Designed miniproteins, single chains, continued (5). Designs and how they scored, part 22

Each design is a single chain, and the fold is of that chain. pLDDT is the mean over its residues in the fold that is shown.

## One batch from the design tools (miniprotein)

Design m16787
Fold by ESMFold2-Fast:
Structure m16787 (fold): chain A 64 residues (1-64)
Amino acid sequence: SEVFEKVAELAEKARNAANREEAEAYLEEARKVLEENEEKLSVSEYVAARLIIIGAELDVELRF
């Protein structure tokens, strides 16, 4: 779905961010997109999107 692809794109941008502030901004946007569009996702897509965000959050914590 377009929503799932957008969350994945934002999570990848967070992982590749130049600094922590930029990474956190992308993560916040990804969480907002997921929260505002959860009804447009299947249960499996919603769970997968949440796991993608969690993985990106862990990567950011390890990098900065």
Scores: mean pLDDT 86

Design m16788
Fold by ESMFold2-Fast:
Structure m16788 (fold): chain A 63 residues (1-63)
Amino acid sequence: ALLKGIAAFANGDYAAAIAYFEQALAADPSNVNALINLALAHAALGDAAAAQAYLSQAAALAA
């Protein structure tokens, strides 16, 4: 799921990227890479609030 999400993001398909990253996070809730990529995808769509929430969650897990 993570690699498919990265490929979708690279193609500009942010909605598909979010779906794949959410699938990766559902499989592993501590997946920092999935959280960071969710933040980037939401930021690309202009959703700054969601982006900040995911970045905060990633920072908490990485500490």
Scores: mean pLDDT 81

Design m16789
Fold by ESMFold2-Fast:
Structure m16789 (fold): chain A 63 residues (1-63)
Amino acid sequence: SHLQEGKRLLLEGRPEEAVEEFERAIEEDPNNAEAWGGLGAALERLGRHEEARKYYELSRQLR
């Protein structure tokens, strides 16, 4: 799944590619809190801290 692939890419230190996979996971299921959290983590690794915080909060709201 795109969620699992995003997680794997993040572990491999490939956050730009992880963003793409998490975005696809969100397109399939916009209520998937884990996908929003993964997007936040990938963006944080890219230094995009403001966007990461926004998506972490969205992830928490969906739980």
Scores: mean pLDDT 87

Design m16790
Fold by ESMFold2-Fast:
Structure m16790 (fold): chain A 55 residues (1-55)
Amino acid sequence: GEREKKILEYERKGAGALARGDVEAAVEYLKQGAEEGKDDPEILKGFEKGIEQLG
């Protein structure tokens, strides 16, 4: 669905930000992905782990 596509988009943007060393942007994208995926515990946990690895 559209929410699933949004989650994938934030995942890709977060990975892209990390690849260029922009940790601040990566955290913001992962946070947005967590918000979009908050109704899915598996997806939420994935984004939370990503944020935790950056802190």
Scores: mean pLDDT 81

Design m16791
Fold by ESMFold2-Fast:
Structure m16791 (fold): chain A 81 residues (1-81)
Amino acid sequence: MTIDPEELERDIAISLVRMVAAIGKLEIERAETEEEKKEKRERSVELIEKTTKRLLGLLKDPAGQEEVRRVAREEIEELEK
C-alpha cells in the first residue's frame, strides 16, 4: 500500500506540464489584443517546452518520458489553436 516512486514522479511531471498549460490558457484569455494573445501563446509554448525538457531529464523511466512528451505535445497543440 504505497505509491510507486516512478509512477508518482511521472504523475507529478504530467501535472506540472498541465498546470503550466492551464496558466498559459488563462493568460491568452486575459489578453485584449491579437498581438498580446500571440505573445502570450508563444511564451506559454516556450515555457511548456522548457518545463518538459527539464522534467524529462529527471525521469529515468522511458514509458513515463513518452507519456510526458505526449501530454506536452497535446497541450501545445491546444494553445496554438
Scores: mean pLDDT 80

Design m16792
Fold by ESMFold2-Fast:
Structure m16792 (fold): chain A 94 residues (1-94)
Amino acid sequence: MEGLALYLDGKYEEAKKLLEEEAKKNDAAAYYNLGVIYYEEKKYEEAVEYFEKAIELAPENSTAYENLAKAYEELGKYEKAEEYKEKAKKLEES
């Protein structure tokens, strides 16, 4: 993913723009990577939105559920964090 490569090079604003363009094409990986970027910037509410969109497009991605749970923990929404941790475990068991 071109957007992820820019992120790894420390060009975060350019990475976000490219990933947003990729996400418009219903790319679940682009939504997931936007969630990761916003999580690392400590923008946890935005990270939640992007991880939720990634899950809508790729509901089998256990890693997206795990990271969504972590974002909810950072927001102090522990009940939702536990819900998504449980969903991630069920996907890993199947």
Scores: mean pLDDT 78

Design m16793
Fold by ESMFold2-Fast:
Structure m16793 (fold): chain A 55 residues (1-55)
Amino acid sequence: MEEEKRKEYEEKLKKLKEKVKEIASQDFPSTEEFIEKVKEALKELGLEELEPPIE
């Protein structure tokens, strides 16, 4: 099986999880700020079609 696409996707997900974890630990003033940061991370990684994860 070809794993090149899976590997690339896995790396993007790993980066997304790290960004979300970091965002969640930053103690934002509101949930809206958290959501916006997560959306930016999704877009930055080319995963904007996925729903934003929640921490």
Scores: mean pLDDT 67

Design m16794
Fold by ESMFold2-Fast:
Structure m16794 (fold): chain A 80 residues (1-80)
Amino acid sequence: SALGDKMKEILEKYGKEDLEKLPADVANEITGLLLGAINLHKDKEKAIEYAEEALKLAEKNNSKGAIKAAEEIIKLLKEA
């Protein structure tokens, strides 16, 4: 879907390089949560919950790119 593709582009643009700088376990958890939000975008409430959990984990790990990716994905989900 167009919304799903746009959210994937956000993850690639803001998250990819900064996620690679994190410990693998943390990077995998954030990536899994954001991909969960993207895959569940038709279940808006659940998708937002996944993205907000990713944002919280990104903030805890001071990952500027992951924070930005999560914020932009949350914004798209709320605007849809």
Scores: mean pLDDT 81

Design m16795
Fold by ESMFold2-Fast:
Structure m16795 (fold): chain A 55 residues (1-55)
Amino acid sequence: TLSEAEQRALAERIARVLRASGLSEAQRRAAVDAVQTGLGLSDAFGAALAEALAR
């Protein structure tokens, strides 16, 4: 189980990888949804990842 701080750190790392990968916005969105759903991560994780991707 990940703490809120660990979830935010994970979101930042995933966002950096996705931005560097050259994936389309639709592909990045699908990857975010798959990770959040597959790992049962909180809405706070989703919000942190969306914010990081918007940067």
Scores: mean pLDDT 73

Design m16797
Fold by ESMFold2-Fast:
Structure m16797 (fold): chain A 83 residues (1-83)
Amino acid sequence: SERDELETFTAREVRRLAEELQALGVPKEKIIEFARIFASAMMDQTLEERRKLAEEVRRIVAELKETGNWDEALQRIRELAAK
């Protein structure tokens, strides 16, 4: 169903964010906080809206992997999710 697709997409993208932040050495409590914010931001959104948000987050994380500055990326993700 469409709901199952939305739930699967959201779970996958939240897990991806958490795994990437963990790989970058972000503290567990911060990872949990941002995963919750990201998941909440996707709530009641269409698949296309969730995809757009996830693409922006992936872009921020990809840029961050090159710089190693995880605290800046966490701030950017928080600001993006606060729309």
Scores: mean pLDDT 78

Design m16799
Fold by ESMFold2-Fast:
Parts: structure tokens; sequence; C-alpha cells
Structure m16799 (fold): chain A 55 residues (1-55)
């Protein structure tokens, strides 16, 4: 059963993989997608979103 940290990492990896298929996405769109998925994974709404590396 994945921990919260593992779920967060999976969300980031999926989002970055999707961005590779959608080069038209802006960083803002990517951040919003990551945030929504982190909320679905059970992380708090105020979770910091970073674009440099997965957590």
Amino acid sequence: MPSLDQRAAAVYLEAFAERERHPEWTDEELVERIRARLLEAGLPEDTEVRLLRPP
C-alpha cells in the first residue's frame, strides 16, 4: 500500500509523462493538474507544488 509520499511521487511522474505528450501545456496548467491529483491522492490543498523534480 503506497504511502502519501509515494502517491505524491506517482502523481508527479504521471503529470510529467503527460506533459511530454502535450508540449502545448503551460507550467500553470501542469501545476493545476498536479495539485488536483495530489488532492485526489489525499494530500492537503496547501501542499507545495514543485516543477523542478518529483518529491
Scores: mean pLDDT 66

Design m16800
Fold by ESMFold2-Fast:
Structure m16800 (fold): chain A 85 residues (1-85)
Amino acid sequence: GGAEKALEYAKKASKAALEDPKSSLSQAIGTSLSAIGAATAAELGLGEDAYLSGESAEKTALSGGSEEAAEYAKKAGEEGRKAGE
């Protein structure tokens, strides 16, 4: 389901951000919290909130230069949006 995939992508975003030497620890934590926020919103059936949290995670990851984390964060939000449908 969308919530389960959102959580999978949120975990991948967090891992990519933490493993990226370009990201500070604070940026990696920020990306992780927003990505997990997308997964949590998806579990609650809040698809639009999941999408917005995923976008926030994507922007935080990009500010740290972590393009891989940003791609996974975007996917977490997109899959989370489907959970609200």
Scores: mean pLDDT 84

Design m16801
Fold by ESMFold2-Fast:
Structure m16801 (fold): chain A 92 residues (1-92)
Amino acid sequence: SMKELRRKLAITLTAAGILAIGYQIDKSESDRESARELIEEVVRLAEELKKQGDLESALEAYEGALKVAEMLGDKDMAEKIQKKIEEIRKEM
């Protein structure tokens, strides 16, 4: 379906974006802020996927966001994302 294709494209592009930003982070304040904004967008996408019942795709999105948060050393954000991952794993 059109909705299925749209979801898969969004996940693929988001995963690629996370990898690209992770590669470009030089730990400057500006780069950290940009990465934080992307993590928040990915978390929002994962929440939407979860609401649609796509738990596997939501889990993948959260796991990607977690890796970037860990690269940034943002322990608070990483812990929040980890709790979301645990919640989804309990629903699967």
Scores: mean pLDDT 72

Design m16802
Fold by ESMFold2-Fast:
Structure m16802 (fold): chain A 76 residues (1-76)
Amino acid sequence: MKITTNPKDVKEGDIFITTRPTVNDLKIVEENGVKAIIIGGLPLTPLVKEALDKSKVPVYFVDPGIDNAIKMAKKL
């Protein structure tokens, strides 16, 4: 299990963390077999919120910052 911030580097069972999610990035990480997605807090667009709500993998929201996202990822 690896923690990554690059959607294209996701391998099956990895954890994706981001502070700036996009709908396209979320599709890529799910297709690559991501285990969980962690959002390190910024104002989300309605389209991104809808994509996260429909996610087939667990999505975790943490307080803003990459460090908070990394701490959550280490608990998974």
Scores: mean pLDDT 79

Design m16803
Fold by ESMFold2-Fast:
Structure m16803 (fold): chain A 61 residues (1-61)
Amino acid sequence: MKKGLYKALRDFPKLGPWTIAYKKGDILEVKAVVGDDFVLAKNLETGETGLVPAADLEKIE
């Protein structure tokens, strides 16, 4: 996964202090890849930045 704009594929609750909540269809800006399963992203709908499962994101083109 690379930096850029992505769409959330599902709703997700905030699970901890390092994660963010999002809804299906929310636009997230991926700022960095943190590991195999997570990215650092900003939810543009809420303005929150945190860890997001990479599997929940689809690249926008």
Scores: mean pLDDT 80

Design m16804
Fold by ESMFold2-Fast:
Formats: structure tokens, C-alpha cells, sequence
Structure m16804 (fold): chain A 88 residues (1-88)
């Protein structure tokens, strides 16, 4: 379903936010590919693109300077996943 596709993308973004270096970059590239190839509604795609941009921003910072931002973004992404699962 489209909800399951959106959840899959959010799970990749969550993993990227909790990762560093090359692994984080690969997870972001996969998430970006899935968003652009997706047949998701425009509003959902825009929200996922915003989430991706936020993950990219924190990954551009040194890990020691972004720990709290990474935790906050991860919790936000978990909330989005829960909201989508409850919508099924």
C-alpha cells in the first residue's frame, strides 16, 4: 500500500539519522530514490522531502555537535511512522 511505502521511506530516514559516514549517505540516497520513484500523493512526498532535507542537514554537522538534533529528529520520524501505522 502507499502507507507501507511511506513507512519504508521513513524507516530509511530514521536509520540514516542514527548512522554516520558512508552508511548514512547510502541510506539517504536510497530514501531519495524511493521518494522520486514513488507514486505517493504530492503532500506526502513534500513531507518526506522535508524530512530528508532535515536528515541531510544534521549529517552535514560533526556528530558531537548534532547528537541532540539527531535524537530529536529520530523521535519525530518515529512519531510519523506510528501515525501512519495507526491510519491502516
Amino acid sequence: SKIEEAIRILELLKKAALSTGEEARQLLEEARRLIEESDLPKDVRERLREDLRRVEEILSKPEEESILERIGLTLRLIGEIIDLELSQ
Scores: mean pLDDT 83

Design m16805
Fold by ESMFold2-Fast:
Structure m16805 (fold): chain A 56 residues (1-56)
Amino acid sequence: TRDAGVALAARELGVSRETVRRAIELVEEGRYDEAAKLLGVSRRQALGAARLARLL
């Protein structure tokens, strides 16, 4: 489920679940650099984490 993916991503990135959800919204809006900055990772890693959260 989406919630399980968000929980996993939050744990792996060391951020809150709300931060992961906001980053997913930014990625869906095409705001990759803002999502990456919010998560403290590269744009590519932010996209990967958001995709993982959507699939689980």
Scores: mean pLDDT 70

Design m16806
Fold by ESMFold2-Fast:
Structure m16806 (fold): chain A 90 residues (1-90)
Amino acid sequence: RDALVDEFRVLLGELGRLLAAHLSPADLAEAQGLLGRAVELLEAGDYEGAIAQLERLRAFARARVTDPAALARIEELLARAIALLRELAA
């Protein structure tokens, strides 16, 4: 379980770096808000709530990230993070 939480944190760190490279400052602030809410929900044991925040971030990234390679990597990282949260919920 600790290993899954550590992997989740690593994925969120990489995701945050990609978002910072490909979003405007205003859009980055909103994306960071969604990531922060996901972490707060994870720490509270609300894995379904954390997944919902990451799904919102995925929709947000699809609307705002114009680089197809960056968007594909962001979606890959989000899918992996969501899969880890589902494993933690089980």
Scores: mean pLDDT 86

Design m16807
Fold by ESMFold2-Fast:
Structure m16807 (fold): chain A 73 residues (1-73)
Amino acid sequence: KPVELLRKALEALKEGRLIDAYQYVVEAANRGAPLEAVKLAIEGLKLASKGTPEDRQKAIELFEEAIKLAEES
């Protein structure tokens, strides 16, 4: 399910593995994740790449919203 890949992406992001997180988001999109969820996840990855604790927390929030949208679709 695409939502499982978004959850794996969030775990990779929490571990600082941004390339793995990006690959999971791409695979989720290829498996039919909602475009709105994919956009939120990509925005989260961009924020996480800035490296501040505040950006990391916002990235986690965006990923949690993306996962919620994918679960409701």
Scores: mean pLDDT 85

Design m16808
Fold by ESMFold2-Fast:
Structure m16808 (fold): chain A 100 residues (1-100)
Amino acid sequence: MEVVMEVTAEDGEVRTLRAPGWGGLMDAAVAYAAELAGKKLTGSPAEAATGLRILGFETVDGRLIFTLETASGKRITLGGTIAEWAADAAAARAARARAA
């Protein structure tokens, strides 16, 4: 099952990210943020995530929009619907429970 998110950079560049779930989508978003910051990926997407700051979040027409700042000061906007975020969180919790 694919999850899709549009990421808009401060320069107006839009990239469509795709992954088999929100965990993978967040990893892809972090990798894209590192790319925009001109940073080399130093191993895992999780390491790149330590350079991100959440500046704010808001809801617009049922979409949850995060504004992130990279270590280089670049701003990135991530958006998705609250329903999609909630559904994927529930699916991830169920998958984890089955694996335990």
Scores: mean pLDDT 55

Design m16809
Fold by ESMFold2-Fast:
Structure m16809 (fold): chain A 88 residues (1-88)
Amino acid sequence: GDALYRPGPLLAEVLRSVGLQEETYTLDEILAAIGVYLTRQGLVHRGDKLGIVDLSGTLLGEIFGVDSFDASDGATIVQVILAHSTLV
């Protein structure tokens, strides 16, 4: 079966903001939820370059520890999610 992750407090709050309230999720479910969060906050279209997202003033920016990131860099996104989650 797919590996399950328990989100840390900040990541769990991001997931709750998009309607997810479960205890554990697959990595793909967390990635999909972050995509929904970025779309709802209007962030996916804010970068000067395709794929650059402005996170300033957002809860997701606190999780990433940066004011902007490259949304096309899936490896960095996965690493940050894993740093804010516990494998179950």
Scores: mean pLDDT 74

Design m16810
Fold by ESMFold2-Fast:
Structure m16810 (fold): chain A 100 residues (1-100)
Amino acid sequence: NLEKAKELMEKGKEYYKQGDYDKAVEYYQKAIELAKDDPRLQSEAERNLGNALSEKGDYDSSIDHYQHAVKLAETLTGFDGEVELSLMRAALSIGLLLKK
């Protein structure tokens, strides 16, 4: 199912590029479900899902998915997740500005 997960993630990326964030979210969620045995691919899909949710203004869900991506990345390589944390900080800042 990893090949199917990769295909779904590429479809999600294509919809993201087109600005169809609703379909991007749908396809990234499907990719995450199929990528359960591949933490690297699941981490990438979680981060992409967070990006799509952020573009939709769903910052709370975006942050949750960024946090999951960071946890997955840390289990893979001992990577400290600094880039994912930076993305979460950006999403929080935008969300705070939107509310004010």
Scores: mean pLDDT 75

Design m16811
Fold by ESMFold2-Fast:
Structure m16811 (fold): chain A 55 residues (1-55)
Amino acid sequence: AAAYAAQAAAEARAVREAVARGDSELTKQHGERAREFVRRGGEAAARAVAEAGGP
């Protein structure tokens, strides 16, 4: 979970740098990767809650 959050933040930073460079292709790629890491982080958190036991 924490590792995916850090990766998402790094990709978001890369998006800002790509925008500053005027590179729309890299902006799109890093944006998509950031979104994927956010989703994976959420899935990992949900699994951790399930594995830690019930309500």
Scores: mean pLDDT 75

Design m16812
Fold by ESMFold2-Fast:
Structure m16812 (fold): chain A 59 residues (1-59)
Amino acid sequence: MAAADAAEAEGDRAFAEGDYRTAARHYGEAVAGYLAAGDTEKVAEVAAKLAEALRKAGL
């Protein structure tokens, strides 16, 4: 979904800026969107990014 792709891109931007909490929020939105779309491969990919963002944020 275009909305899930936009959320992933926002997460990537925040992650690159070192804003890991914001990155985690956007990656979570992307995971929810890809789950709704049935895109299991994208769910796995973005979930890994979410886990890394949470780890770097100390969450």
Scores: mean pLDDT 84

Design m16813
Fold by ESMFold2-Fast:
Structure m16813 (fold): chain A 96 residues (1-96)
Amino acid sequence: SPAEEAAVRAIEEALAPVGNEKLLEAAVRFVRREISVDEFKEILSELPVSTLEAARAALEARIARLQADPAADPTVIAALQRILDLIDEVLAEKAS
């Protein structure tokens, strides 16, 4: 769908600078509904804390920019927020 393609573009723009191909591929597959929440969390759990912290910072910055834009698609913001929430959940689990 056009909204799905827009979400994929926003994810690629936010996460490509993080430099982790496995993270980027998993996030794209997750937003396309190709993998489950549990499968995505398993992939995130295998990544270094530093990678997940960089991804969190990148997603927070992208979400803030989109929220400042009145023309931004709320569906795209929601997709980025969901990925951020799952990264935060995995980071909390790794801290335990």
Scores: mean pLDDT 88

Design m16814
Fold by ESMFold2-Fast:
Structure m16814 (fold): chain A 62 residues (1-62)
Amino acid sequence: KDLELAKAGVLNAMDVGATDLEAAKRLVEGAKEAGVTPETLIEGAKEAGASDEMIEAIREAG
């Protein structure tokens, strides 16, 4: 459930063309509001095919 939500959020951010840092901050904020941990968000990002840069930005923002 949480992993699927995280993956969907990352895919949406990639489609919008947001920068990795901007997308990561928005994803971390949304994940906290939804009760998703930063660790689950990172796992979802990896499954969504996010760049290494985006994954590191999520780690930094979380």
Scores: mean pLDDT 75

Design m16815
Fold by ESMFold2-Fast:
Order: structure tokens, then sequence, then C-alpha cells
Structure m16815 (fold): chain A 59 residues (1-59)
């Protein structure tokens, strides 16, 4: 699920618990965005994780 993906990212990136709901929203938005351009579920999840991780690490 998006929430499980966000929890894994939170643990890897050191995102504070108070920021977790925002992280879930970011993952969901990215995932839906990739689905909307025609990616399948598995690829959309992978691309969403990559995009959100890069944004958190380098923004």
Amino acid sequence: SVEEIARELQERLGVPEERFPELVERVEAAYQGFLNVGFDDELAERMAVMLVELDVRYS
C-alpha cells in the first residue's frame, strides 16, 4: 500500500513522525500521476518512490 511504501521511505530517509502524513500524500500524488500517464501499478509505485526519495534527499 501507499502507506507501507511511505513508512519504508520514512525509515530510510529519517523523516520525522509529524511529517509522515505529508510523506503519504506525496507518495500517493506521485503514484496517481504515473498511473495517469499510462504506467502500470508496479512501475508507477517504483517511479513514485524514486521521485519522492530524490525530492526528500535533494530539495
Scores: mean pLDDT 84

Design m16816
Fold by ESMFold2-Fast:
Structure m16816 (fold): chain A 68 residues (1-68)
Amino acid sequence: MDIEILEHLAEENPENAEVWLKLGEEYFKAGEYEKAIEAYEKAIELGKDNPEIVERAKKLLEEAKKKL
């Protein structure tokens, strides 16, 4: 999915942890590890009611930190 589309979706739905998780994954694929970390942190913060999203975001956050 296009990063620009995901950024727009996050702006319109800032509470949607899944959008932030997907945005982080796309930043990670693009080599934008610092931006991926920020997006994963947002997914963790917003995903309090969805443990699957939180656990996935935490694992990907640690992976992105290792790339720095």
Scores: mean pLDDT 82

Design m16817
Fold by ESMFold2-Fast:
Structure m16817 (fold): chain A 51 residues (1-51)
Amino acid sequence: SAEEAFQQGLEAARNGRLDEAIQHFEEALRLDPDFEEARRALDALLAGLAA
């Protein structure tokens, strides 16, 4: 589900696995394009704000 993909993305980001986090957030948005939290998380990672 989109929520599961989002949770996996958060876990990957927390562990410094940024490539995996991006893939999980992209999957969440593919399943639910209106998933604002996943969109914001992906944008934050790409902007370098996940540090």
Scores: mean pLDDT 81

Design m16818
Fold by ESMFold2-Fast:
Structure m16818 (fold): chain A 70 residues (1-70)
Amino acid sequence: GPFLEEVRRLLREAGLSDETIDRVLQIVKEAIENGDIEKAVNEIYAILMSEGKPKAAFEVVKLVEEHLKS
């Protein structure tokens, strides 16, 4: 859907590999299914920070929280 495409776009613009992008998108999909926003946010933040992408970590986390809290 448009939300997952926006997440993928942000991660690509941040210069992440396709395998890391797919891993983050899988976490987002699982959060949509189970409603565990906090777990997803923590996992995404940890991954993106380990990749040295703090701006992407903030932007993706914010987008995920805004979408899943709506």
Scores: mean pLDDT 85

Design m16819
Fold by ESMFold2-Fast:
Structure m16819 (fold): chain A 95 residues (1-95)
Amino acid sequence: MDSETPIGRFNEIKELAEKNPEEAKPYIEPLIELLKDEDPLIRSQAALLLGEIGEKLPELAKPAIEPLKEALKDEDPNVRAAAKKALEKIEKKLP
C-alpha cells in the first residue's frame, strides 16, 4: 500500500511481523489500544495483526491475550471472529 492511511500502516506491520516478528514488538501495545478503536474495521485488523505476531512470537503477544478475550464480546461480528482467530493462533503456540 502506498497511502498513509491506518489500513496502509496495518499492511506494513503485517509484512514486518512475517519477515522480522521481533521488530513488530513495539507495535503490540499500540495494536492492543486499537482493539478499542471506534472503527470496527480498525479493531478487527488490530486483532488479526496481534494474532499474526503471536503465531510467530507467542510470548511477546501474551499481553494481548486478555484484551483479545474481551474483543470476543465485541458488538461487531467481524471483530469477534478476528479475536477468536488471533487467540487460536497465539494459544496454540503457548504450552
Scores: mean pLDDT 78

Design m16820
Fold by ESMFold2-Fast:
Parts: sequence; C-alpha cells; structure tokens
Structure m16820 (fold): chain A 66 residues (1-66)
Amino acid sequence: VEELFERIIEELEKAGLLESAKVVRNAMKAALALKLTPEQAAQLALSSLEDDPEAVKIIEEVVKEF
C-alpha cells in the first residue's frame, strides 16, 4: 500500500502535478490509518482525483505495474 502511493506521488511530481501529489499524500495517510487493502487504497486515490484526468491516467498506469 505505502509503496504504491509513493510511486503514484513520485510520478505525479515528475509530471508537475504538485497539488494532485498533495491530495494523494492525504489519501495515503487515510489508507494507512484505515488499514485498507491495495485495491481499496487504489480506489481511494482514483476517487480523490476524479476531476483531474492527467492525474487519473498516471495513477492507472502505476496501478497496472503492481
């Protein structure tokens, strides 16, 4: 879970999507506190950025690698 979020944050920051990266950091804190599964954590990250198609595309590509 933590490794998945770290990869998403890294790829968002590389793309210059710094605000989206902050949203994913907050989602990671929530996912870790709630002990979510990797699938639930990925869904939380996607739901948090549903209004940002560039960020969603990056998240989907990272999730495919896990």
Scores: mean pLDDT 77

Design m16821
Fold by ESMFold2-Fast:
Structure m16821 (fold): chain A 79 residues (1-79)
Amino acid sequence: MKLSKEEVEKLIFEASGHLVEAERALRDGNYEEAIEHAEKAIQLFKKALESADGIIKSYVEDLLKRAEQLLEEARKRLE
């Protein structure tokens, strides 16, 4: 499914919001909350990547990696 530029931008905005909340939760020691927000960010960034191209694609790929790294860190803190 191809999304419009506006739809891709909305997904990036929502995903970035969840990434910020995940980073805050991880900092505060709320690892379960960090996992929930990181998983939501990953899902939304992956949806954006299905329709993103050029510089936007590279930008979203970098944010997705950041969200995945944060998810791994939060999970390690619970183990």
Scores: mean pLDDT 86

Design m16823
Fold by ESMFold2-Fast:
Structure m16823 (fold): chain A 97 residues (1-97)
Amino acid sequence: MEELEKAVREYLESQGITNYEIYEILKDSSGLNYIAIVVAPEAEPQIVYLPEHGLTIVIVPDKELAEKAYEIAKEGIKEGKLASQIVEEVEEYLKSQ
């Protein structure tokens, strides 16, 4: 988990995002892939995949969107979905905003 938090931080700082909170980091139903939900008030909603860590970072500007992304991810994991399927559902939700 510390390695994943470091990967998230290094990515965000490389993009000039310095004001952020890691809301949650979740494992998919396989236990091999991760979804990190990040609140960054200065960032546009975006999703980025880091293949070296099996990590998808979901960046949202506020806690309300982070909570919605978390709900989608948590329900998807409960249903046995993989990170790629969950990310598609989160992306569809964010695009509808």
Scores: mean pLDDT 84

